# Designed miniproteins, single chains, continued (3), part 93

Each design is a single chain, and the fold is of that chain. pLDDT is the mean over its residues in the fold that is shown.

## One batch from the design tools (miniprotein)

Design m11426
Fold by ESMFold2-Fast:
Structure m11426 (fold): chain A 69 residues (1-69)
Amino acid sequence: MEAAKQAVELAEAAYNRVRELGAPDELIQKAEEHLERARQAYKAGDATGPFRHAVEAAQINALAAERAG
């Protein structure tokens, strides 16, 4: 449970960074979708869902950072 909560927090951090970098709306929306799915999976007691969506959000953040730099 604690690790799943950390995954949600990582997805939140990725979403916030994508917005801070001024990424295209498409990437901001994708990061928000993965954050929301991570939260939903965590609330549903899914053991793996939050981690999967946190990884996807982190990948979107990395892509946004490349496009911003």
Scores: mean pLDDT 77

Design m11427
Fold by ESMFold2-Fast:
Structure m11427 (fold): chain A 97 residues (1-97)
Amino acid sequence: ADIDDVQPYVKELVELLLEEKLEEALKVFEQIKKEFPNLAEELEKQLKKVLNSKSLEERLKFVDDLAMFAEVELSEEERERVAENVVKFAKLLEEKK
């Protein structure tokens, strides 16, 4: 699939993470897995790296990469909030399997 086809899903994922709607974020991620399995695999690897590193710098870089891809502009405060919720989301993914 083209990058343009995936971008709306990534944008929705970022918005749900900003709002701490983790269960809805899981549903969007499952949709990405179904329609774009290679991209979902890469995203899951990056999420595991973020969870394992415990580095704020790596978490913020991951958020910045997602926001840039989704064409979403985040304030510093929103960026930090998404970074915190990305860790919670990654942990939820690990607990699921």
Scores: mean pLDDT 80

Design m11428
Fold by ESMFold2-Fast:
Structure m11428 (fold): chain A 70 residues (1-70)
Amino acid sequence: MEIPKDLLELLKKIEELLKELEKKPSKEIEEELLKLLKILEDGLPQLPEEFHEPLKELLEKYKEELKKIL
């Protein structure tokens, strides 16, 4: 199964921003992270069904990590 390049880059960026925000809280990083999470959530229905469940679990994990920081 091939992961779309744009999706892979989006996931990497979200994970990098979460790690950065945990180390150095910043409104700019928070706003960028929220924007990327929305892009992931809005794009989810357009992806193959095989990605829906894993990405929903990742999205919930990212939201929980963000909630712990905020």
Scores: mean pLDDT 77

Design m11429
Fold by ESMFold2-Fast:
Structure m11429 (fold): chain A 96 residues (1-96)
Amino acid sequence: AAANRAQAAEDEALHAASTARAREAIARIRAEGAEKVALLLHDSRPESVARAEEARKRAEAEGWFPIVLSGGPDAAALAELEEYLRRGGWAEAFAR
């Protein structure tokens, strides 16, 4: 019970942090007036960061506004961001 409650509290903190990151991304998209957004995720490993940087440059070259997120938002935070982008005429969240 105690271990399960500690895990639930940690999961709730991660969900709150993911939601905050999604809302920050939405604010950035609004500030730029972007209509086509590429959502790029990476972990803390140097290889993952390098892949995200390559994908960012590719997205910019293809006319997409790149949003780079570290530590990964959870599925609920991603769904909130995707719904916002869909309302703006977004066609694809991930550029590779």
Scores: mean pLDDT 65

Design m11430
Fold by ESMFold2-Fast:
Structure m11430 (fold): chain A 97 residues (1-97)
Amino acid sequence: SEEELDRIWQEEYERAKKMLKELAEKFGPERAIAVGLTAADIEYVAASLLPEEERKRELAHAAGIYQAVADLAKEYGLEDFAKWAEQRAEKIREELR
């Protein structure tokens, strides 16, 4: 359901946000962003290989991580990364409708 997918991406967003903040504090924002984008890209690619219901859940996970990356990038003034990650999250949300 749409409500279930919203919950999945929100839970993943919060989890990723906490993890990326910790990584940025320890290793710098660029490394944290690289980790987050890699994780989101893996989820997005994995989704393309899955049946419809599993694909939607994996896409929701990817959207959550991309949004967390976008927010972290904004916080550190990395505008190009923020816009790229936001565009990817938005595209996925459109796919989920």
Scores: mean pLDDT 87

Design m11431
Fold by ESMFold2-Fast:
Structure m11431 (fold): chain A 77 residues (1-77)
Amino acid sequence: MTEEERKRLEAEVLAALAHMIAYLAKQSVEKGDVETAKELAELARKIAEQLRSMGYDELADEVEALIKEVEELIKKA
C-alpha cells in the first residue's frame, strides 16, 4: 500500500465515522441528551477539519453539512 492509498483509505474511514457520529448525535437529541449530541458534533467537526487539511474538501463539506443538521436539531431541543 502506498502513502497516497493509505491517506485515501484514512479519509474514507474518517468520513464513514463522521456519518455514524452524526447519526448518534441526532439520536441523542431525540432522547433529550443534548450534551452528548454537542460532544459528538464537536468530534465530527474535528474530522471535517482533518479531511480538509488532507485535501478531501468534498468529504469535509459533506461532514460539515451533517454537523449543521445536528446543530439545527440542538437549537430546536
Scores: mean pLDDT 85

Design m11432
Fold by ESMFold2-Fast:
Structure m11432 (fold): chain A 83 residues (1-83)
Amino acid sequence: SFAEHFRQGVLLLGQGRYEEAAAEFEKAIALRPDNADAWSALGAALAKLGRYEEAAEAYERAIALMPDNERLREKLREAKAKA
């Protein structure tokens, strides 16, 4: 389920298992591509991997779904600065 993949991704992210976390968030997005939290979480995992261009793309998708979320805009700015 979406919830299981998302929760597993969050757990793996907390354990520093960033590549596995990203894979779980991608599985969650495949089930619900309109979920901004999953795109934001994927961006966070990719940023931890130093994949800042891909992280920025994920955050841009999250912002398109939640344009009034200032925290997402801040994360996008940080990713673009490091890309």
Scores: mean pLDDT 89

Design m11433
Fold by ESMFold2-Fast:
Structure m11433 (fold): chain A 101 residues (1-101)
Amino acid sequence: MENFLKGIEAYKKGDYEKAVKYFDEAIKENPDSPEIGNAYILKAEAYLKLGRPEEAVDYAKKALDINPNNPRAYQILAEAYEKLGRDEEAEFYRKKVEELT
């Protein structure tokens, strides 16, 4: 879990490139961890901050494979699809956030 905590520290400091790398190492070290869903979420958020919405979509969907009722993953999908100009998908995921909150 050292890489997961380092990823959080990097994210808080605005070093989103380092955050992504640390979360990637955390996922590789313990792929069966209960923390893996949260690592996918934080990696997706870091990709949104980096202006990489396609990667944010990929990791948010991986988080939903772990927990399909995670409203944070749906919020990331809504923001990512909005940045991609895919308004119908963005609206669909906004409704999912409303249903779960």
Scores: mean pLDDT 84

Design m11434
Fold by ESMFold2-Fast:
Structure m11434 (fold): chain A 77 residues (1-77)
Amino acid sequence: MEALERLYRELREEAERLLERARELGSEEAVELAEEALRVLDRTVNELVGNEALLAGFEEVRRLLREAEEALRRVEE
């Protein structure tokens, strides 16, 4: 479980950083995507059991974080 625990911590930290950045830049879309990523992450660790289900949940979180980063890039230019 060490690898999954590390991945959870990394994803949560990334999502929190993206959320803070989105709030600072005033990107409502990026804020919503980062908040959704945190909700999916919380659901994944609290509701899903088994490595495959956990990894699938983490992959969904990564996708949401990529979408949040893309939304932030759109408001920069």
Scores: mean pLDDT 78

Design m11435
Fold by ESMFold2-Fast:
Structure m11435 (fold): chain A 70 residues (1-70)
Amino acid sequence: GMEEFEERLEEILKKAEKALKEKNEELGKEAIKEMKKVMELAKKTLPPEKLEEVEKVAKKVEELAKKALE
């Protein structure tokens, strides 16, 4: 099941959104770091179809976190 990844992705995405809202660079960096860890696990465990879904969330997290760093 992808349930574990879905929960972690939602938490990371919320963290990235909060980082952007508050202009919190530290929180933005944490969101990126956590997303990289989830992506590493996903690449080892998920089929390509589900990995694509994780990659879409990763791009959104990176975009939000980068805007928080500006």
Scores: mean pLDDT 80

Design m11436
Fold by ESMFold2-Fast:
Structure m11436 (fold): chain A 108 residues (1-108)
Amino acid sequence: AMEEAKKLYEEGKEALKKEEYEKAIELFEKAAELGEGKLKAEALANLGAAYVEQEKYEEAIELAKKALELDPESVQALRILAKAYLDQGKYEEAKEYYEKAEELEKKK
């Protein structure tokens, strides 16, 4: 299951890079269903990223928050939350999540 989830996650990332958002969503949904722990969190975060690109901000926020419940240190989930809030004009919330993401990236 985990090996298949990992493959679907990687295929989803390639679809996202090609702006094939519907395909990315399908692949990340399957990756999240089959994946566990950190991989499931990253799949949910990237599913949120695809929803942001479709301007489905509430759905993206819900998915990114679910990813953080599974992996509180998910920089990807924090960045998706920041982006979704920023695109909604919620600058204070966006700033908080960007700052949390940057703190975690500065691994010493």
Scores: mean pLDDT 86

Design m11437
Fold by ESMFold2-Fast:
Structure m11437 (fold): chain A 61 residues (1-61)
Amino acid sequence: SELEEFLLSVPGVTEEDVKRLKDAGITSLEQLKEAIDTGELSLLGVSGRTIQAIREALEKK
């Protein structure tokens, strides 16, 4: 999937992070952006450093 390939391309993102996001119903880049903006990723246990790396990678797309 585009989301999974994208997330695994981001430094510091693990397969466990991808699983947490998928289990929470985040299945698209649009949903990922919304989850970052609402703070949902931190509630799922994703580290602030990893969230920042994901946000920066999204800006490059």
Scores: mean pLDDT 80

Design m11438
Fold by ESMFold2-Fast:
Structure m11438 (fold): chain A 80 residues (1-80)
Amino acid sequence: RTEAIARAATAAAHAILEAEPGMSLDKVNEAVKAAVDTLLSGGSVDEAAQVLRDKLLEHGASPEVAERAAQAFRDAYAAA
C-alpha cells in the first residue's frame, strides 16, 4: 500500500529525469504528487498514471516522456 505508492512515485521520477534531465525537479515533484494524491483519494492506478501523464504534458514534457513515466508508475506499483 504505502510502500507501493512510494515505489511508484520514485520510479516515475527516475523515468522522467532519465528521459529529460533538464526538467525542473519542482515540476517533476508536482506531477508525481498529483498522481500520488489521486491514489490516496481512492483513484485507480490507471487514473493516477493518467494524471501523471497529463501534468507532465502541461509542464511541456514530450508525449514519449509522459508515457514512459506513466508506464514506470504502473509497473513499480504492481511490483510492490
Scores: mean pLDDT 81

Design m11439
Fold by ESMFold2-Fast:
Structure m11439 (fold): chain A 68 residues (1-68)
Amino acid sequence: DAERQAEMQRLIDELEKRLKEAGVPDELIRKAVGEARTRVKQALDAGNFEEARRIADEIAERTIEEVK
């Protein structure tokens, strides 16, 4: 549980940092974080840390593309 929660927080923090550095507006960052919390939690609950990281990366890439 603690390990899962720590990984969730790490992935969310990294996602927020990446989006801020890319100049993504705060409203889109909040949307991306909300989606990430849901989808990443599902992967972590299944014990799939690698999938959780992949999902976070996918959300970051898609969100950055949306602001082009």
Scores: mean pLDDT 84

Design m11440
Fold by ESMFold2-Fast:
Structure m11440 (fold): chain A 57 residues (1-57)
Amino acid sequence: MIEELEKKLEEIAKKIKELEAQPLSKENIQRLIDLGVEEVELAVKLVVEKKEERKRK
């Protein structure tokens, strides 16, 4: 589960970097916003999962 979330975060970060390399357009800006929101949501889930994992150890 933790590994799955980390992999998804890496994929989103890669997509953001690819979009940043492209010309600045309204469509690309909207995609960056959408990816940024998804990144924050996944990061929060990862922190929660890591806390649960630590409580079991």
Scores: mean pLDDT 77

Design m11441
Fold by ESMFold2-Fast:
Structure m11441 (fold): chain A 54 residues (1-54)
Amino acid sequence: MEAEEYLRQAEEALKEGNYQEAMRYLAKALELAPDDEEIRKRVRELAKKILEGL
């Protein structure tokens, strides 16, 4: 899957309250696009929401 697809799955998992799955999808997005500034920014923002919501 593309990094963007993993970001979408992470957002969906977050909406469901499944923080563990959301974090796993964020890690996969970074693995696929470690040099993509936009992907890294999106991952950081979503990870912050997960940690604050947990």
Scores: mean pLDDT 78

Design m11442
Fold by ESMFold2-Fast:
Structure m11442 (fold): chain A 74 residues (1-74)
Amino acid sequence: KKKELLEEIRKVLEELKERGILSEEQVERALKIAEEAEVEELEKFLEAGRKILEAIRRAEEEGEEKLIALSDAA
């Protein structure tokens, strides 16, 4: 259901924020988009978010120096 998908998406976005990948504004904007989306679109958002988290975990392992440089440059 839509509410369940929104809750899962919120958890993914919050984890991305905790890791410093997304700003508070970006999370808020993403949640707004998700609220207006259809259930099928929400499922795609959730899938994309989970893929990003997986990619971040890999990038952290092999790209710590690059992530530090990006944080300073951003």
Scores: mean pLDDT 72

Design m11443
Fold by ESMFold2-Fast:
Structure m11443 (fold): chain A 65 residues (1-65)
Amino acid sequence: SARELGLEALRLAAEARTPEEAREAYRLGMEAVRNSNGDLKAIQLGIGGALAAIGAGLDLGEAPG
């Protein structure tokens, strides 16, 4: 479901170890929003996951690797 996609995006963002994983979390969060079909909870989870993914991506992209 769209809510499950949003929850997965939040989980993947929190567990992201690479910029690629952060980008996948962002993709899933936005997919949750697109597939929400008016479910405000799915939209909330999807946007939350996407924002968490942006934060993770910035942190991982600025880390000396």
Scores: mean pLDDT 82

Design m11444
Fold by ESMFold2-Fast:
Structure m11444 (fold): chain A 71 residues (1-71)
Amino acid sequence: MLPSTDETLRGLFRYLDVDGDGVITREELVQVMGDPDDPVIDQLMRLADKDGDGKIDWDEFRSLFSKPVDF
């Protein structure tokens, strides 16, 4: 865990968190991507929403970049 990487991810998280409530919702992803019919939104929620609460918090978001997918 390098501070520079953490700060970069924080900046991206804050950019996606358009309401500034500390979580990323499906609607915020739709607002950023511009397409509510995009299957990528559902895929991101499934990958990042480890708690199953329909929201992506900072810890869940950061974990996407700390766990590589190999096979």
Scores: mean pLDDT 68

Design m11445
Fold by ESMFold2-Fast:
Structure m11445 (fold): chain A 85 residues (1-85)
Amino acid sequence: KEIEELEKKAKELERRYVSLYSAEEINRAGEEFNRELAERSENRELFERHAELSRRAAELNREEARRAKEEYEELKKKAKELKEK
């Protein structure tokens, strides 16, 4: 049961960091899009603000993905060690 719970939690973390990587990519695209709009628009400040918000969201998604992936790797290692007993 312990190994099963660790592997189940690892699968959930894998799904989480994959989703967070996708969210990072979307927010990076949003940053680029808003920076391009800022260069061409009379509402430059609005689009620069939106670009900054997208940049910050991407950084948060990347950090959360990194933490989830690290926890995933630790749980996979622990499950492997328990199977080797």
Scores: mean pLDDT 86

Design m11446
Fold by ESMFold2-Fast:
Formats: structure tokens, sequence, C-alpha cells
Structure m11446 (fold): chain A 95 residues (1-95)
């Protein structure tokens, strides 16, 4: 249900904070390539956050949306979140 989307939003926000911390560390080291990659990752995370916020707003406005529909949305956002988490871990290895 809606709670699954809200839990995903919290996880996306945690990932965003970690990506912001990576960007700050890359900037301190003067690693221009890592700074650019971290900025690109932050934009991808912010896009995912924005899309999920729209879906949460729709689900709140239209409570008759099927649980199956919301579950499929949650599965899609979960998959995209896991891909972004993998990108962050690979970039952390470059620190």
Amino acid sequence: GLERLEELLEEIRELKKEAEELLEEAEKKGDKELVEKARELLLEIEELEGLLLIEIAIAKKYPDLSDEYIDKLAERFRKELEELKKKLEELKKEL
C-alpha cells in the first residue's frame, strides 16, 4: 500500500544524504572526475525522489487506486533505488 511508497521515500532520502557526503569528500580531495560522477548520481537520486513524491500525491488523492498498482510502483522504485545504491558503492571505492 501507500506505506511502501513512503518507506521507499525515506530510503531515497538516506541515499541522497550519502551521495551528498560523497560529493563533499570528492570536492575536499580535488578529484574532479569523482565530483562530476557524484553530481550526476545526485541528479539521478533527486529525479527518483521527485517521481516518487508525484506518485505518493496521486495515491493520496485517489484512494481507489488498486493495491496491485501501488505494489507494482513500489517494486519499480525499489529496483531503481537498488541500482542507484550500487552506483554509490562503486563511487565510494574511488575515494
Scores: mean pLDDT 88

Design m11447
Fold by ESMFold2-Fast:
Structure m11447 (fold): chain A 61 residues (1-61)
Amino acid sequence: SEAEILANLSEEEKKEYLELQVEIGILEIQLAVSDEPDPELEEKIKELEEKIEELKEKAKE
């Protein structure tokens, strides 16, 4: 769960995780309200999601 991930991260890693989630959320809303495909926006979301997955792997250990 997200709560367990956050509990296992340092304060700095927690801040990074939450900031990444907020940025992804903003970009996902932008993509959702667009009537046209936006490959650049999708790629940026992917890059941020990869950073979140790295933090999740650290929390899993």
Scores: mean pLDDT 79

Design m11448
Fold by ESMFold2-Fast:
Structure m11448 (fold): chain A 80 residues (1-80)
Amino acid sequence: SLSPEELLELLKETLKKLKEGKLSEDEVSEVLSLVARGAPFFSPEQLEEAKKIIREILKELGYSEEEIELAIKILEDIHK
């Protein structure tokens, strides 16, 4: 299993590769699933950084602001 620090680095790398057109939506979905599983172990500061990066990833994939905020709310509920 990946640590919270490793998951945050994976999110940053995923966003970079997505902006470069090197990742499919399915590959991004796999990363987001790993992050959701690790979310209960995140500190509050790590959770805020993850939410910021996930918002950018979902925007790059073409999701609406409403869909993005619903995804973030689900992540927050998993973290609790």
Scores: mean pLDDT 84

Design m11449
Fold by ESMFold2-Fast:
Structure m11449 (fold): chain A 61 residues (1-61)
Amino acid sequence: RERHLEQARRHIAEAQKRVGEGDLEGAAQELLEAAREYERAGDDDSAALLRQAAQELLAQS
């Protein structure tokens, strides 16, 4: 569980960097990987929020 939360946080940090670089599709992909890690950790609510955020980024690209 802790390993999955650590990986999720890393993917969120990479998504933030990609947004700053204008890579909205890459940022969305990182958020989807973070959501997958949250699901593996048993945090379905955080996973759902990250998937929604990824969808919003893709709608802007």
Scores: mean pLDDT 82

Design m11450
Fold by ESMFold2-Fast:
Structure m11450 (fold): chain A 55 residues (1-55)
Amino acid sequence: DTDRAVELVVEAARRARESPPDLRELLLAGAEDVIASLDPESAKRAREAMERALA
């Protein structure tokens, strides 16, 4: 489910910004794993949403 994946990576990005470096790396790695599991169109949507959440 693309919408669920987008929600998950956005939440991970928001938590990563407020987290210590070690936890930040773990959260971002988890978000990248979610993106890697998606089809190309869904992956693009999730990545763009993650980038907006990190800005």
Scores: mean pLDDT 81

Design m11451
Fold by ESMFold2-Fast:
Structure m11451 (fold): chain A 94 residues (1-94)
Amino acid sequence: MELALKAAEAAREAAKAAAEDGAATGAAAAGAAAAGAYAGALIGARRGDDKGAAEAAARDAKAAAEAAEAGGSKKGAEAGRKAAEEGERAAEEA
């Protein structure tokens, strides 16, 4: 539960970094992906599927990184990739 939420929060920080970098399109897409990750983590945790929740958070963080990169935010892309790695590790440990 906590690891999946931590990955979702990292995806939100990636969206924030993209917005600060002036990449409005990348920031919007990353924000949507981060919101999805957070919702997925909460639903998975409620169902006792912490591994599935972490996997969903990692996938959505990866999408956020790709959206940030496409929008021209290297900082957002780096933060999103790190969030995806953290989520994948959380899924393996769950």
Scores: mean pLDDT 66

Design m11452
Fold by ESMFold2-Fast:
Structure m11452 (fold): chain A 74 residues (1-74)
Amino acid sequence: DEEERQRWIEEYREQIDLLLRLQRSLGASDEELLEMLREIAKEIRPIDSELAKELEKRADELQERVDKRKELLK
């Protein structure tokens, strides 16, 4: 049901966070993490469009940070 689906979404978010943390510890760039988020969002879209939208939003936020960091050179 919807409640179990929401719990699964939360667990999946935690798994994604762990994966991103692991990749970053292995030297992955923000750009590589961004590509990973986009691929996960695409894969999850037919299963849960809400989670896919959330992951796409996270990817967009990371993209903005990457772009601003490159442009805002101090």
Scores: mean pLDDT 77

Design m11453
Fold by ESMFold2-Fast:
Structure m11453 (fold): chain A 116 residues (1-116)
Amino acid sequence: MTVTESGGGTVAEGGSVTLSAKISGADIAEGGVAWFRVAPNGGGRFVAGISKTSSGYAEEAKGRFTISMDAANNTAYLNMSNLKKEDTGTYEAIAFAVVDGKGRIVGGQGALVTVV
């Protein structure tokens, strides 16, 4: 299983950006994807997550960010709207799926979002 991230970049305050995570080698519809904001010490803060049965958001993301899943293209999207300077950071998608009858967790490379 592989996670390929795209999107991000430099955006004006109040603007919008969409991050994507394409999953290869597993069916995303039978698992889920969550985005985390990468911490300097190697940890991560939860931003938003989606599975077949539910979606969830951190308090700071509610009303501004929308997570969605395109099962046909095996891709998840995080639409980030009404961006604030405090949203500047690296965002990593982590996917969970079943591969060879076993649960697997794989992270992508991260995407940088810079709000100016």
Scores: mean pLDDT 84

Design m11454
Fold by ESMFold2-Fast:
Structure m11454 (fold): chain A 92 residues (1-92)
Amino acid sequence: MEEAKELERKGKEAFEKGDYEKAGEYFLKAGRLYEDAGDNKSAAKAYTNAGKAYFKAGDLEEAIRYYERALELDPNNEEAKKNLEKAKKALE
């Protein structure tokens, strides 16, 4: 899971620099690695961060997809629930 943590770090750096598409890609890769390892809670957090990055990039469909994936893995993730509602309202 060292690779997943490094990808999360790169995603955070890209997000802070305003490179939201690249941030989304890093967080998505981290989420997939956590999911493959069976760490559903870390995967859900990474997918939630990917969704936030895609939302900032204006890719509302990708944001919704990854928030929904986060909730499949961690149904009680309040951050993913709130951000999913926000993204769906922005898409309407």
Scores: mean pLDDT 88

Design m11455
Fold by ESMFold2-Fast:
Structure m11455 (fold): chain A 107 residues (1-107)
Amino acid sequence: MVVLTQSPAELTVAEGATATITATASKDVGTNLLWLFAKPGQEPSVLIGNATTRAPGISSRISGSGSGTTYTLTISNATKSDTGTYTALDYHELPPTEGQGSKLTVV
C-alpha cells in the first residue's frame, strides 16, 4: 500500500503570492500521481495528471513537478479563485490512495 503525506495541511497566502504544496509517497510511484482541486462545498476535479500534465483549461500559474517519491504543486500569482482543498491521489497501485488534503486560503 502506498501512503501519501501532504504538507502543509493548511496555508494562507496573499493575492499574487506563490503557494507550494508537497506530497510524499511511501514508495516510488513514478508519474502515477494526480492533483485534485475542490472549491469549498464542491466535488474535486483534476488539476494535474501524470504528476506534471495540466488538465485542459487549467491556468499556466498552476504547475506540478517531481517524480519517484516527492511531488510538488506550485500555484504562482495566487487569486481568490484558488481558495479550496488540494489533494494528491496515487494510482500506481490499486486501489488508488489519497493524501489528507491541503487547504489553501487566498486573502
Scores: mean pLDDT 84

Design m11456
Fold by ESMFold2-Fast:
Structure m11456 (fold): chain A 71 residues (1-71)
Amino acid sequence: MTEEEAKKLLEEAERLAVKLVLLGEHDTVQQVSELLKKAKELLEKGEYEEAAKLAREAIDMAQRVLAEKGL
C-alpha cells in the first residue's frame, strides 16, 4: 500500500461524507468522520495499509447508507 493510494481512499471517503451531510445522515456522518480521523492519524504515522483499511470501511459505510436511499 502506498501513501498515494491511502490518500486517494481518504479523499473519496471525504467526498461521500459531504453527500451524507447534505442528506441529513448525522449518525453516519459522525461514524465516518471518526474513521477518517483515525485513518489520518495512521497516515501521519506511516501506517498506510491500516489507514487505507479504515478509509475503505468509511467508504463502505457511506455507500451502504446511500444505497438504502436509492442513490
Scores: mean pLDDT 82

Design m11457
Fold by ESMFold2-Fast:
Structure m11457 (fold): chain A 55 residues (1-55)
Amino acid sequence: SALDLMRRLAIRNGGMSEETVERAVAGEISAEEAGRLGGLSRRQAASVIDALRAA
């Protein structure tokens, strides 16, 4: 699915772990924290997480 594809791209290209993506989508951590853990800016992390939530 498009959601699975975007999740894989967030993990691979964003450097975020699968656990970090899951926690961020669930709202357990902020986009800023997820981006910091994955080496992304807050804006980049927020964009990816919002896209995953919207799918």
Scores: mean pLDDT 65

Design m11458
Fold by ESMFold2-Fast:
Structure m11458 (fold): chain A 59 residues (1-59)
Amino acid sequence: SLIEQAEKDLEQAKKALEEGDGAAAATAAWHSRKLAEQAGDKELAEEARKLYEEGVKKA
């Protein structure tokens, strides 16, 4: 489902950020946010937005 894929992409973003790969984290978080928005999950979309911003700052 869209929500399951968004959750997987969010976990990949978190892992990339922990590993210091801001660019990979931003990319994964961007995809997660798009999928979460399409699925109507505002909470997941907000989590992904925050990870995207952190990834961009560390890219």
Scores: mean pLDDT 86

Design m11459
Fold by ESMFold2-Fast:
Structure m11459 (fold): chain A 70 residues (1-70)
Amino acid sequence: DEEELEKRLEELGERIEELLRREGRPLTAAEIARALGVSEGTVSRALQRLVDEGRLEVRIVDGVRLYSLA
């Protein structure tokens, strides 16, 4: 169900933004997945959406992809 998946991704997106705000530092997809107890694949999908929406920024530092609040 596309509608249900959309809502789940938005809820996950809000949790990701809260985590980044709490940690006060850029995080990898793996760190976010571990902190939220969600698969890295699911987190990566939510992260891509948040970046596309301008809610997060992504940077590559020392070969590591890091996400932060926009």
Scores: mean pLDDT 84

Design m11460
Fold by ESMFold2-Fast:
Structure m11460 (fold): chain A 74 residues (1-74)
Amino acid sequence: MEELPPEELLELALAGIDAAAELALELKRAGDFEKAKEAVERLRREARELAATLPPELAERLLRHAEEQVRKVE
């Protein structure tokens, strides 16, 4: 039993990464650089964990998107 089809799981994962990146940016704007760094580390970990549940092609797209979002925060 799988909870969602791979394409739907990818869309949810991308939305989650975008939300996490926005949170990290807001923390950075507030001057909370320590929490912003923690949020980036969580984003990277979540992206890697989610990618492990996806087919290779979709996993690569997710990881590339996560890397782009991290670059915008760092």
Scores: mean pLDDT 80

Design m11461
Fold by ESMFold2-Fast:
Structure m11461 (fold): chain A 64 residues (1-64)
Amino acid sequence: MAEAEAVVRELAEAAGEILPKPDEETLQKINQYASKAMEAAEKGDMKKAQEIVKEGVEYLREVA
């Protein structure tokens, strides 16, 4: 619950810092990573949730 929200917030904050004005495709990708990370966190797999967040951040760095 709180952990799932924290994971989504971390990805959103990273997205804002790396790409303040992302295009719609990038936003859709960020939302996909956020949804997957939240799902993993809700299932109690915080390691997988963190890995998904890292993948999302790496994607943002590649497109920035």
Scores: mean pLDDT 74

